# Designs tried in a protein design run: designed miniproteins, single chains, continued (3). Part 79

Each design is a single chain, and the fold is of that chain. pLDDT is the mean over its residues in the fold that is shown.

## One batch from the design tools (miniprotein)

Design m10899
Fold by ESMFold2-Fast:
Structure m10899 (fold): chain A 60 residues (1-60)
Amino acid sequence: SITDMVVESLKDRADELKESNPEIAELIEKAIPEVEKASVEEQGKLAEELNLKAIELWEK
């Protein structure tokens, strides 16, 4: 499902960032349960908000 694809993408991203950017990895891990419970439209919004927060932390 689209939800499974989104969740797998988030898990992969968190795993990649655990060593270099643990704060971003933790942010992503906390978002996964919310994405799993959300509707497809809500998942899109949550992913966008998560990406914006991750960019802010990464550019710091």
Scores: mean pLDDT 76

Design m10900
Fold by ESMFold2-Fast:
Formats: C-alpha cells, sequence, structure tokens
Structure m10900 (fold): chain A 74 residues (1-74)
C-alpha cells in the first residue's frame, strides 16, 4: 500500500539526514579543536571534510533513488 511505502521512505530519509547532521556536528567540533591546537584541529578538519563530502554524495544518491522509487510507485 502507498501509505507503507511513504512511511518507509520517510524513515530512510530520516536516517540518512541524521548521518549528515552528525558529520556537520563533527566539523563544528573540529573547528573548535583547531582553536585549541592548530595541528590537531587541521587533521580533524581534513578527516571531517572528507567524511562530509562522502556523506553528502551518499545522501544525494539515496534521496534521488527514494524520489524515483516514490514517483514510480504512484
Amino acid sequence: KKEELEKAKKEAEKEVLEKAKEVKELAEKAKEAEKKSKEEGEKLEEETKKATEETEELIAKEMEKLNELAEEAK
């Protein structure tokens, strides 16, 4: 049924978005750490940036996939 599909899509979207938010929070934490120790902050920032890019790419692909699936299910 359409209702079940919409619910599943919403849950999947939430999980993906939660991961993206976690990465963003990590980036903010890395910036604060950089103020205390420039070297440590730079390393953390580098890792966070890479993880953020990978997560954003994954989110974009998952969202696109979910949108196509939802449109097809109509």
Scores: mean pLDDT 72

Design m10901
Fold by ESMFold2-Fast:
Structure m10901 (fold): chain A 69 residues (1-69)
Amino acid sequence: SAVDDNALLVQAALAMENAPPAEQQAIIDALAKQLGIDPATVRKQLSTIQTVIAQGRAAGAENRALRAA
């Protein structure tokens, strides 16, 4: 389902943050095979998800700073 696919993409995006380039490519290839889509499409989707996660973290950090002030 789309919800399960999105959960896998989010987990992959988080795993890639601490992975060296070779491991990142392996994650993309494995996910592409599992979802039945091409690796380039997976990379694009992961890039979008990484942006959303980064924005969420920035907003969360700002809210904590504002509450601490």
Scores: mean pLDDT 77

Design m10902
Fold by ESMFold2-Fast:
Structure m10902 (fold): chain A 65 residues (1-65)
Amino acid sequence: EEELREALKKLPKEQLVEILNDLIEFGSPEVKELAQKALEHLENGDEEKAIDYLVEAIRAYEREK
């Protein structure tokens, strides 16, 4: 979703890390894998790839709930 992507890009890195840590802690193996990839890209300064994986992780998490 375009709106979700825009909202995530506006968040500071600290907030993105908090969201990713929550997904890693409470998510399924699929969600954890996507969130870990997002965190890795964020740590490497690849914010656009981090947002891509974070959106996929959130979508997978919502689908499972």
Scores: mean pLDDT 79

Design m10903
Fold by ESMFold2-Fast:
Structure m10903 (fold): chain A 97 residues (1-97)
Amino acid sequence: SVEESVAALEKRLAENPNDATALFQLGDRYYELGDYEKAIEAYKKALELVKDTDPAFRAIVLENLAEVYKKLGDEEKAESLRAEADRIRQQVLEQVK
């Protein structure tokens, strides 16, 4: 269940607070539960951990964060986050030969 997934992810984060993947997944589970504030907090923590290390993962987190802001009715913030994700994806594609 979503609640069981949250408990498992919280246990993982208690053992490794810098697990960006676990923070991203926790954000997804809070989004599914409608806990948008907690989803935003988890996604923002994941973004800070991968700021300069994984652009592809950063773009995915930004897209999911944009969906949360869309649910909250903040279309301008959602569009800004999607535009940032699109810029990152374009840069990643330019590096693939």
Scores: mean pLDDT 84

Design m10904
Fold by ESMFold2-Fast:
Structure m10904 (fold): chain A 77 residues (1-77)
Amino acid sequence: SARADAVRDALGAGFAEAARIMEENKLEPGDFEVEVRWDPATGEGLEVRGTSKTPAAEKALQAVRDGVERAREIAAA
């Protein structure tokens, strides 16, 4: 559906920006961890968990959070 595609695109944009930040700052695998979960049965199960060990990793994690927030707005509409 168009809504599901928009949710996926919003999450994808967040991850793409995080990947750019990681590449630019040459982050090591342990510096940044993120998991995004979504329960399609409830529509409200969008959850982000992450850890960041450096300021650059925190920027990458924030990019994912921004994508999740956009996806939540789309899913709630």
Scores: mean pLDDT 78

Design m10905
Fold by ESMFold2-Fast:
Structure m10905 (fold): chain A 89 residues (1-89)
Amino acid sequence: SELKKQTERDIKLAEELVKELEGKFPQLAANIRKTIDEAKKLLEEADKLESVDPQKARELYFQANLLAGSALLAAETAKVILKREEEKK
């Protein structure tokens, strides 16, 4: 599904960005990782339901996509802040 592919891409990008943040913003990185983990759990639940309840699976894919997007946005925003701090030094 398109939602699954987009969600998997957003998760991968967020995980990559979080690695850059963990040294300077460990609490923020941990919070973003929790959101990523929740998105992954919803994807796993959706995959299990896809053949049994396609409508419910689609709802879970949508929820996973929203969480993954939120994690990515948070990580990207934190990276912008990190760059601004580095430029001021």
Scores: mean pLDDT 85

Design m10906
Fold by ESMFold2-Fast:
Structure m10906 (fold): chain A 95 residues (1-95)
Amino acid sequence: GKEEEARKLLEEAEELLEKAEELLRKAKELLEKGKKEEAKKLAEEAKELAERALELAKEALKLEPEDKELVLRIIATLLRAIGLIEDAELLLKKI
C-alpha cells in the first residue's frame, strides 16, 4: 500500500544521504589538503546523491502516508537532503 511504498522510498533516500554525507566529509578533507580536483569530484557526486534523495523523499511525501512517525522521518530526510545540497554547493564555490 501507500505506507509500504513511502517506507521503501524513504529507506532508499536515507541510504543515498548516508553515502552523500561520507563523500562530502571526504571532499572537505581533500580540499583542506589542497587536492581541489579530487575534492570537486566527490562534492559533485555528493550533491547528485543528495538531489536524488530529495526527489525520493518528495515522492514519499506525495503518497500522503497516515503514519505520523513516517511523515516526520520523511520531513527530516527532506531537510537533511536540502542541507547537504547547500553544503556541497558552498564547498564547490571554494574550488
Scores: mean pLDDT 90

Design m10907
Fold by ESMFold2-Fast:
Parts: sequence; structure tokens; C-alpha cells
Structure m10907 (fold): chain A 58 residues (1-58)
Amino acid sequence: SAIQEIADRLGVPARYVEAALTLLEQGFSEEEVVQFLVREGGLSREKAERLVREAKKL
């Protein structure tokens, strides 16, 4: 799936890509989703920004 491809490319669990998509669909801003992934997901800001960018293309 496209979700798994993004997860594998970035070296993150697929659940983080799924969480990002859900939050974006709920109307959270890109910056709010990045902050969530950094604070709760433990991702670096660089990885969180790349994840959100790729998720937006879906």
C-alpha cells in the first residue's frame, strides 16, 4: 500500500503514517501534525516533516 511504502522509505512504523493521515483528515494543520509526531511519536522534526509531505500526496 502507499502507506506502507512511505513508512518503509522513511524508516518509521506504518501507524505513524496512518495517524498523520487521520489528523490531516480531521482538519489539523501540517505544523500541528508535525508537532504531534515529534512529541508523541518520538520522530525527529525532519522525519515528521517528510512524513506529512508524503502523506499529503495521497
Scores: mean pLDDT 86

Design m10908
Fold by ESMFold2-Fast:
Parts: structure tokens; sequence; C-alpha cells
Structure m10908 (fold): chain A 77 residues (1-77)
């Protein structure tokens, strides 16, 4: 189910904010890049930066995947 870019960004920001300061510092550049890609409507850049964000989250990457799935489900109803 497709998720809106605004919901994608809000979900990613919420997940990053829930991590440690160390993980947040690693994730922040990719979150900023994702936000810029969304503002530009660049879907390929959005995909690249989302992957980099998941990598930066490390052990917390599953939280982003789970939160995105939940957000997509909420938009689909």
Amino acid sequence: TPISPDALLATAEKVVAGTSEEVQKKAQPHLDALKAAIAAGDREAMKKHLIKLQNALGDNAHKLSDALAAAAGAEAR
C-alpha cells in the first residue's frame, strides 16, 4: 500500500527521535536528505536516502520498517 511522502517523513522523524543521541547523529544527515528529496519530488533520491537511513539506524532499522508498514496501513483504511 502506498504511503504519502508527508507520512513517510513524519514516521521517519518519529522513529529517529526515539533512538539514542548517537544513532540520531548518524541518522540526521540521511533524514535531512530524505526531507529534501520529498520536497523536490525526487522518488529515486527518496529511495536512496531511506536505505541509507535504515543503515544508519542499525539495530533500530526494524522499527522504521514496522512504523512505515503501520503508517501505510492507516492511510489505506
Scores: mean pLDDT 79

Design m10909
Fold by ESMFold2-Fast:
Structure m10909 (fold): chain A 66 residues (1-66)
Amino acid sequence: SAEAWYNLGNALKSLGRYDEAVEAYKEAIRLKPDFAEAWNNLGDALEALGRLDEAVEAYNQALKLS
């Protein structure tokens, strides 16, 4: 489920495994494109990786869905 991928992403992010967290959040979004929380947390993980342009895009998607 999208929620399970989102929860996996959160756990990976808590472990500092940001690349894997990004992939888990992307899978959550693939299953549920309107998942605002997954878009926001994708942005957080991308920001932690220094992928700032991609983080801005993810945050903008979360804002559109809020």
Scores: mean pLDDT 92

Design m10910
Fold by ESMFold2-Fast:
Structure m10910 (fold): chain A 118 residues (1-118)
Amino acid sequence: MKEAKELTEKGKELLNKEEYEEAIEYYKKALELNPEYAEAWLNLGQAYLKQEKYEEAIEYYEKAIKLGEGHTKALALFNLGQAYAKQGKLEEAKEYYEKALALDPNHGPAQTNLEEVK
């Protein structure tokens, strides 16, 4: 758990620098140590979303939703909605934004994005 978290934090630093492929390598290393670490699946999905690899991002967000709870699950649901919106699948995007808001009603970006896909 601790080493997987440290690798995930390094991945986040690389993601913020737009070094997406290097970030992905760190998230994959974290998942080799702990394949149930929902936050690493979430961040892996975010890296693929940034590379416009929407189908892969969706798969990783679905894993984050299955394994995650609370904030991680809510954020994964929101990001899954964004991935569907980027593919033009606005009905699916709407459903996932609504699910994200059901877990976190104060999530401003989900509220804004939901209004835009209505």
Scores: mean pLDDT 84

Design m10911
Fold by ESMFold2-Fast:
Structure m10911 (fold): chain A 73 residues (1-73)
Amino acid sequence: ELSEEEQKKLEELEQKFLDLIRNQASESEIREVLEQIKEELERVIKDPELLKKAIEHLERLTEQLIAENKAKK
């Protein structure tokens, strides 16, 4: 269970992450921000099953967005 404040914080981090990808940031920059998001998730989400799902979802989105960025240039 996440509080409304925690949910909003995660949404803001996700939006910032997407903005970096839209600006065609390097793979290194994208991975660095992904690691920061993972650390925040580990601090906020105490439930190991929910944490695993959230991380897997972010990793899948990240791989898709990196692939799209590479295809674009």
Scores: mean pLDDT 72

Design m10912
Fold by ESMFold2-Fast:
Structure m10912 (fold): chain A 70 residues (1-70)
Amino acid sequence: MLISLDEIENALVRLYLEGVISPEQAEAIAKALKATGKDYFTLEEIREIMEKFEDISEEQIERLLELLEK
Protein backbone atom coordinates (compact mmCIF):
# COMPACT_ATOMS: atom_id res chain seq x y z
CA MET A 1 0.00 0.00 0.00
CA LEU A 2 1.33 3.44 -0.97
CA ILE A 3 0.44 6.50 1.09
CA SER A 4 0.72 10.04 -0.30
CA LEU A 5 2.78 12.74 1.42
CA ASP A 6 -0.47 14.77 1.82
CA GLU A 7 -2.16 11.87 3.70
CA ILE A 8 0.88 11.52 5.99
CA GLU A 9 0.93 15.29 6.70
CA ASN A 10 -2.82 15.19 7.51
CA ALA A 11 -2.22 12.26 9.91
CA LEU A 12 0.66 14.16 11.60
CA VAL A 13 -1.65 17.18 12.13
CA ARG A 14 -4.31 14.87 13.66
CA LEU A 15 -1.75 13.29 16.03
CA TYR A 16 -0.54 16.77 17.05
CA LEU A 17 -4.14 17.88 17.77
CA GLU A 18 -4.69 14.69 19.85
CA GLY A 19 -1.51 15.42 21.87
CA VAL A 20 0.30 12.27 20.66
CA ILE A 21 3.19 14.21 19.07
CA SER A 22 4.49 17.77 19.42
CA PRO A 23 4.21 20.34 16.58
CA GLU A 24 8.03 20.28 16.41
CA GLN A 25 8.00 16.48 15.92
CA ALA A 26 5.30 16.78 13.22
CA GLU A 27 7.35 19.43 11.34
CA ALA A 28 10.60 17.41 11.65
CA ILE A 29 8.95 14.23 10.28
CA ALA A 30 7.33 16.17 7.40
CA LYS A 31 10.70 17.77 6.49
CA ALA A 32 12.42 14.36 6.52
CA LEU A 33 9.74 12.89 4.22
CA LYS A 34 9.97 15.89 1.83
CA ALA A 35 13.78 15.58 1.78
CA THR A 36 13.46 12.12 0.13
CA GLY A 37 11.88 13.73 -2.98
CA LYS A 38 9.15 11.04 -2.97
CA ASP A 39 5.41 11.74 -3.23
CA TYR A 40 4.37 8.24 -1.98
CA PHE A 41 5.64 6.01 0.82
CA THR A 42 5.09 2.49 2.17
CA LEU A 43 4.34 2.02 5.89
CA GLU A 44 7.83 0.46 6.26
CA GLU A 45 9.51 3.54 4.68
CA ILE A 46 7.58 5.83 7.06
CA ARG A 47 8.65 3.67 10.04
CA GLU A 48 12.32 3.72 8.96
CA ILE A 49 12.30 7.54 8.65
CA MET A 50 10.64 8.01 12.07
CA GLU A 51 13.02 5.53 13.78
CA LYS A 52 15.95 7.85 12.89
CA PHE A 53 14.58 10.45 15.37
CA GLU A 54 15.90 10.06 18.95
CA ASP A 55 12.90 11.91 20.49
CA ILE A 56 10.16 9.84 18.79
CA SER A 57 8.87 6.81 20.69
CA GLU A 58 7.76 3.44 19.25
CA GLU A 59 4.21 4.22 20.52
CA GLN A 60 4.16 7.47 18.48
CA ILE A 61 5.31 5.55 15.36
CA GLU A 62 2.61 2.88 15.87
CA ARG A 63 -0.12 5.55 16.31
CA LEU A 64 0.80 7.21 12.98
CA LEU A 65 0.97 3.89 11.09
CA GLU A 66 -2.45 2.84 12.50
CA LEU A 67 -4.00 6.10 11.20
CA LEU A 68 -2.50 5.48 7.74
CA GLU A 69 -3.81 1.87 7.45
CA LYS A 70 -7.13 1.59 5.55
Scores: mean pLDDT 83

Design m10913
Fold by ESMFold2-Fast:
Structure m10913 (fold): chain A 99 residues (1-99)
Amino acid sequence: SVDEKLRERAFASPAMTEEERALLEAVEAGDEEAQLRLLRERAERGDPLGKLGLEAYEAGDWERFRALARQLVVARLIAAVLREIGDEIDAEIAKRRAE
């Protein structure tokens, strides 16, 4: 229930692109290429979960690799919702400055 509501809210966010939605859906469906892509993108940004997931893949620890990829999906959904809340706060501040 919570995961489904988080997904609906994040996917409705203007901060999430169609390409990003497709990537996250593929990761959740167990697409290995999508899971590797997400982990590489996060590792390049300095995310320790991305680095650990790639290390698990290289070690042949497929269960850990898939679990870390799924954790990154949840983290991205949360980040998208938090960004939208931030935009709503910024809009309210702008309105108060105009008064």
Scores: mean pLDDT 79

Design m10914
Fold by ESMFold2-Fast:
Structure m10914 (fold): chain A 68 residues (1-68)
Amino acid sequence: STLLELMENFKKVVIELEKNGVISKEEAEELLKKIDELEEKLKKGADIKEITSELNKLGEELEKLKNA
């Protein structure tokens, strides 16, 4: 699934940014928790458009943290 691949890549980016000190451990844990919640929603048959919208919001949140 393209959405699962996007979520996996997002998690890898979050982990890398935390390791490099760009974002805090707490910020990384919150983002990873939100992605895990989206993966669970997807597994339970949530609407693809809803999952995509929420994933885009998390991407915007990550970009704000990177530029802080």
Scores: mean pLDDT 84

Design m10915
Fold by ESMFold2-Fast:
Structure m10915 (fold): chain A 91 residues (1-91)
Amino acid sequence: SAEEGKKYLELGKKYFEEGKYEKAIEYYEKAIKLYEEALKENPEDEETRENLAEAYENLGKVYEKMGKKEEALEYQVEAGMLYLELAVKRV
């Protein structure tokens, strides 16, 4: 369901660009759940991990636009940890 995750990630981006922040959150959360499930089945899938990191980063941006600083920080930290794991694996 990484393919479905990509569709939800793109829908989240669309609604974020439209200023529909609650819809953007809904679709980014759906993408995150699908990518987390895909990583349980294939923990070595770098593309799915990159897409998961992007979903967390974008979710953080939505909360930042809504003035929800604490939630924004939590999702930015999650994204940063995933990007760090990817960087370490490429050494």
Scores: mean pLDDT 85

Design m10916
Fold by ESMFold2-Fast:
Structure m10916 (fold): chain A 63 residues (1-63)
Amino acid sequence: MAPLLAVAVRDYTATGPAELSLKRGERVRVLERLPDGRWVVESLATGAVGVVPGSVLEIVGPA
């Protein structure tokens, strides 16, 4: 499937080295959704790649 575009519904602060911090309203490309509910994403603002809880994101369309 083509990557999905998602938006952060709240601010999120990374708690580990593999995680990505996001601001509310920041758009990300969803690269992979993990079975534990975490998503691998790329920030469209910074180009950074990391893992965030899927609960902080809302899918808004194709990337």
Scores: mean pLDDT 79

Design m10917
Fold by ESMFold2-Fast:
Structure m10917 (fold): chain A 60 residues (1-60)
Amino acid sequence: SEKIEKLLKEFEEKLNKAKSWEEIREIAVEFLLEAYETLSEKDFEELKKRVSEILEKLVE
């Protein structure tokens, strides 16, 4: 969980600097690709769920 929380904090910091939805999509895609290569399947599924929740809050 600590590893996931650190990655999510870095992700949110990058999102806060994004100036368009195109940049947000690029950040999210790159983040998930990197996470897929470095995390276990279980940790990656947890991370994907948390990323989706963060992105949904940005639309509201």
Scores: mean pLDDT 81

Design m10918
Fold by ESMFold2-Fast:
Structure m10918 (fold): chain A 55 residues (1-55)
Amino acid sequence: MIEEALKQVEEEWKRLIQEDPSMPPEEALERALERIRPSLSEEVYKKVKESIRFS
């Protein structure tokens, strides 16, 4: 589900920021997306990326 995918990305993003506070939020978000991408379908990944891009 899209909401589950968004929560996974948000959780990974928060982990990255907390682990490395000097990491820019945009870079952490990109890394979180790449970490989660292999577990998502292409359609779900597109929708997640679209939601984040315009949020």
Scores: mean pLDDT 75

Design m10919
Fold by ESMFold2-Fast:
Structure m10919 (fold): chain A 61 residues (1-61)
Amino acid sequence: MEKVREHLAKAREAIKAGDLGTALRHLGEAQEALLTIEDPEERAKAMAELRAAGAEYVAAR
């Protein structure tokens, strides 16, 4: 979970700065980190946070 949150925080900072390329890279890293989560509940939380950040990215395009 920590790695997912770290990448999502950086993605959100990049979105706010208008750096969509960096934001997309961090979203991809968050998705990769999410796949390493073995706990289904933690994975579900990470998925929800990733979806929220992804929606912010889409809105910023």
Scores: mean pLDDT 81

Design m10920
Fold by ESMFold2-Fast:
Structure m10920 (fold): chain A 94 residues (1-94)
Amino acid sequence: VSEEQLDREVLAAFVEIAGAIALKTAERAGASPQDLAELRQAFDRLAKAVYEGNIDAAREAGQKAADTLRRAGLPETAEFLERVVDQVIARLEA
């Protein structure tokens, strides 16, 4: 396993954990089934993009998840996710 591949696997696991926290917070806040489904899809795309090193796809998926969280009335959770995505992208660009 290359060091770059290992770093991407670790970063992907980190965004999966952040996504799980955000999704559970949305469920507990009473987000609609539609918003929960969109969040799951966005987090799956985000983790895949990070694993593949696809920065543009990671940005798009992260933004989609943040927008869905804000629509669900969770702006603080959206800000948390945006910070995680920014940190992950910064490491992928390094």
Scores: mean pLDDT 84

Design m10921
Fold by ESMFold2-Fast:
Structure m10921 (fold): chain A 60 residues (1-60)
Amino acid sequence: MELQKRYDEVSERIKKLAAEAERLRAEGYTPEQQARIDKLTAEMDELAREKVRLQKEIEA
C-alpha cells in the first residue's frame, strides 16, 4: 500500500537528518551550525508527527 511506502520514506528521511544533526553537533557551535541544527530538529519533529499519523492510518 502507498501508506507503507510513505512511512518507509519518512523513516529513512528522519534517519538521515538525525545523522546530519549529530555530525554538526560534533563539529562545533557556530551560529550557522546552530541554525542548521534547529532547522533539522524542526524538520525531524514534523516528520515524526507524520510518521505517527501514517502508522495510525495503516493500523485503521
Scores: mean pLDDT 80

Design m10923
Fold by ESMFold2-Fast:
Structure m10923 (fold): chain A 76 residues (1-76)
Amino acid sequence: GAVVSRFLNEKGEDVTPDDIVPLGLTDTLIDRVMEATGLKREELKVEITATSQEVADEAAAFARSRGLEVETRVIP
């Protein structure tokens, strides 16, 4: 699925690690970002870019279920 994830701290700074591929949103990716940054889930915001609204909504629901603040963008 065409989902790109970008992670921000409480200050709105991009904290996505350079050594990961931010494609999709998974528990493994969230854990890797938390480990790399030292931030808790509540301190992270994820920006999700997807090619369809349905894919964006599914990814956003997953992120919210994991305690992340979420913003979505759809680029067809």
Scores: mean pLDDT 76

Design m10924
Fold by ESMFold2-Fast:
Structure m10924 (fold): chain A 76 residues (1-76)
Amino acid sequence: SREELERLLEEVIRLGKEILKHAETLEDINRGIAFLLRAIGLRFDVEKGLISLEEAERRARELLKEVEEEKKRLGI
């Protein structure tokens, strides 16, 4: 659903911002920003009809897993 997609994207954005708040290197900043841009891109692609809502939800779940793993890698 659109609500589920927004929930997933909001969580990715929240965690991406957390990575940025704890960033100690330019590489950490770049990774945090990349997660935010990917979340925004998924929202854009759905709004433009470039991907299905189901496909966007699947990609958003994969993105959420990636951002959670990055947060753990950084020790935050």
Scores: mean pLDDT 87

Design m10925
Fold by ESMFold2-Fast:
Structure m10925 (fold): chain A 60 residues (1-60)
Amino acid sequence: DASALAALLAELRARARAKGLSEEQIATVVAAAEALAAHGFSLDEIRRTGLRLIDRFAAR
């Protein structure tokens, strides 16, 4: 569902910004999530991968 994906992307952007990621890092997280969606990954898998990527950027 395109609506559910849009909501997930908005959540990932908000979480990334809250953790102090740069706009370029946020764009990278969103691009990765969109690529996974294009390859048929579930929303749960996309969310898990996106959160992991946010945590990796935040740790550096």
Scores: mean pLDDT 85

Design m10926
Fold by ESMFold2-Fast:
Formats: sequence, C-alpha cells, structure tokens
Structure m10926 (fold): chain A 85 residues (1-85)
Amino acid sequence: SNDELLKKAEEYLDKAIEALRQGNYEEASRYFKKAAELLKKSNDPGAKIVAETFEKAAEYAEQGDRENAEIYATLALMQLEILKR
C-alpha cells in the first residue's frame, strides 16, 4: 500500500539524516536515492514530487553540500507528512 511505501521512505530519510549528521555524505546520498526509487513506484503524483525532492537531497549530498542536502531533507520530511494526511 502507499502507507507502507511512505513509512519505508521515512525510514530511509531518517537513516540519510543520521548519515549527514555524521558527515557520511555518500551513505546519506545512497539512502536518499533509495527513498526516491521507492516513492517512484507509487501511483500518487504527490509521492513523485517527494521523490524529486529526495533526488535533489542526494545530489547535494554527493557534492558535499551539507547545507543544501539538509534543506532538501527537511523539505522531504514536510512533504511526507503532508502525504500522510
């Protein structure tokens, strides 16, 4: 179900945020990408928008741009909360 997809995406987001906090940018990018790929499987157009946000977070993490990666991670969290309601 979409609820299970959103829950798993949030789990990946939590792991990505922890990796960013530890300075593990490559691991953070990997988890952001896993969340994006999962959300792309949803038939909800809102989930596809969140997937794009996760892909941006991954791109910034890969570039070592922690500040922008954190901004997009925060945006993704807010977007996931909206999709649950």
Scores: mean pLDDT 87

Design m10927
Fold by ESMFold2-Fast:
Structure m10927 (fold): chain A 59 residues (1-59)
Amino acid sequence: TRERILAAAERLFREHGLGTPLRAIAEAAGVSLATLRRHFPSKEALYQAVLRAVLERLA
């Protein structure tokens, strides 16, 4: 579930930028907004997690 949210967030942030609403990311990941917020309490936390995942793959 966490991995599905990260994959959806990375794609949507890349395609539509940081203005992407959390509800759109939850829908793309196939989870409820409540489930998304349980894993990532804010859009900032989600964005930081996406950046960490990208940098880890680059390294």
Scores: mean pLDDT 80

Design m10928
Fold by ESMFold2-Fast:
Structure m10928 (fold): chain A 70 residues (1-70)
Amino acid sequence: LSPREKAVLRAIASLGGQATASELARRLGLPQSTVSATLRRLEARGLLERVRVGRRTIYRLTAKGLAEVR
């Protein structure tokens, strides 16, 4: 994983294992488009799952994703 990908996974872990793209963008000081692209890539690798909660899209750590940050 790149340093940015690890930073995103660690940020999600620190937030209790789930977060929105906008929340991560604020925490990491990155453009939301950059964060969204990184999240889609991590989801494609099975490290995150995308969950819809009402009208919100939340990204949640999988067991595989959690193993990358422990």
Scores: mean pLDDT 85

Design m10929
Fold by ESMFold2-Fast:
Structure m10929 (fold): chain A 68 residues (1-68)
Amino acid sequence: SKEELLERLLALADQAIELYVAQNPELSEAEVAELRERAYALVRDGVENAPEKARELAAELEAALAAA
């Protein structure tokens, strides 16, 4: 469902942001919050308007995060 895809992609976005923040300790709390807001907006847009592409990207992101 779109709800399951949304939850999956939001969790992946959080994981990716956590890894990015760990590699970039100079980032302010405000900059991290802006990154999260932008990522969440993109995820919501993708799930609503391009769910098939969003599913493909979720699989690619899962593979990339597993390899990191």
Scores: mean pLDDT 84

Design m10930
Fold by ESMFold2-Fast:
Structure m10930 (fold): chain A 77 residues (1-77)
Amino acid sequence: MAAREAAADLLYIAGKINEEAGDYLEAGRDYEAAAELLKGTPKAPEYYRKAAEAYEKAGDLEKAKEMLKKAEEEEKK
């Protein structure tokens, strides 16, 4: 658990940095990767929603829809 959580924390920080820089596509990828590492935890749907928002700002509407679907699937767990 600890190694995945540490990697997810780093990816979340990278996503925030990229979002502040206006690199929304990279921010979305970072948040998506963090959420994937945290599958089965309450943070996973939250991070998938952050990825969806970043992808939407990047103009990648299909990726945003995929992330929202994954967030819904994780909430059911």
Scores: mean pLDDT 83

Design m10931
Fold by ESMFold2-Fast:
Structure m10931 (fold): chain A 75 residues (1-75)
Amino acid sequence: LGRPLSPEEAERLLQHARELAEKAIEAYKNGDKSTAASYLAALGVLAMGADLQGNTELAEEIRKLYEEAVKEIEK
């Protein structure tokens, strides 16, 4: 299994996850559903990777970002 991330590494990965969520929402609003789906898939992969590496709290935060993005898109 991968090593646990440092707090700084975890914060940067979480920031990337936030950017992916925002990009998914923007792509969907612009009618680019394929790009939106791609960004959402990337969020899912990041959450799974974080959990598998033992970064459970980070994985939970990324999953929340995914759920929030999906809810925003569904509006």
Scores: mean pLDDT 81

Design m10932
Fold by ESMFold2-Fast:
Structure m10932 (fold): chain A 97 residues (1-97)
Amino acid sequence: SPEEEAFLEAVDELIARLRELAAASTDPAARAALLEMVRRLEEVKERLRRGEISLEEAFLETLEALNELIARAPSLAAEIAALAGAFLARYRAIRAA
């Protein structure tokens, strides 16, 4: 659906931003946590594409994963919170269209 396509684009943008944070990180533990998050989001995308989860479930799993990431990488908490906020705003716009 157009909503699912727009959501997948929003997840791809989030993945790109997380990869940028990982590349900029000098902390190996933070970099590993960011890259594991990227992997988790790629799995969410595939489960949504296969119809295994709903759009709302994919959104909630993404937000939960970002909240877990904040706890695992507290030095990047502000940047991750900003990405979560941007993703939430994008999701609301997709659902309103």
Scores: mean pLDDT 88

Design m10933
Fold by ESMFold2-Fast:
Structure m10933 (fold): chain A 78 residues (1-78)
Amino acid sequence: DQLQRLLRLSNGNRAGARSLQTARNNFTNSSLRNALNSTPQQSQQLLRDMQLRSQQLDDRAQQSLRNGQRYDQQAQQL
């Protein structure tokens, strides 16, 4: 029962991390396409915004992965 609870928590965190990674990839791909169709100055601003937003999404995804890894480690100790 405890093992299954830990595995459910790990799976939930991994699913969350994957969703955040997908959102990040979709956002960066969309931002790059917008930059290619924009003026040089607008492209520079879009790329800066993309970098900041991408880093925020990556930080959230990494935190979810760390939480998932922690629960996996606890499950392995059982």
Scores: mean pLDDT 73

Design m10934
Fold by ESMFold2-Fast:
Structure m10934 (fold): chain A 64 residues (1-64)
Amino acid sequence: MERQRRLAEAFRQIAEFYREQGDEESAKKYQELAEKAEKGELTEEQKKILRAADVGREAARELG
């Protein structure tokens, strides 16, 4: 339960980040993943999407 709630929150934060960047498509995708995370419907593959997105966000921030 707690793990799913944290995953949902992380996806919501990533969605907000993409909205700030003007990427509405990615923002919508991560918002849907947040809803699935809250319901415990995420697959292992979908959980990997969060990790990949987090790494990409950090790389983009460090590069400018």
Scores: mean pLDDT 69

Design m10935
Fold by ESMFold2-Fast:
Structure m10935 (fold): chain A 80 residues (1-80)
Amino acid sequence: SVMEELERIKEEMEEEYKKIKDPSASIEEKKEAYERLLALYQEAVDLASAQPELSPEQRALLDEMVAILVESKAILGEAL
């Protein structure tokens, strides 16, 4: 289902976000993790755009994905 696919994408995004938050990770590793986050979010957007309508639960997952991206970008901005 679309919900199960969005939940999978969010779980994968949370894994990449953990790498970005890891103080032992190199800047290169964090940049690669951020690139994967962008690709995962694009997958979620493409999936959502294919739907005639989104449930409130699906919209909430997309909002949580945006929060992960915003926080990840802030961490990388501080590291650069």
Scores: mean pLDDT 85

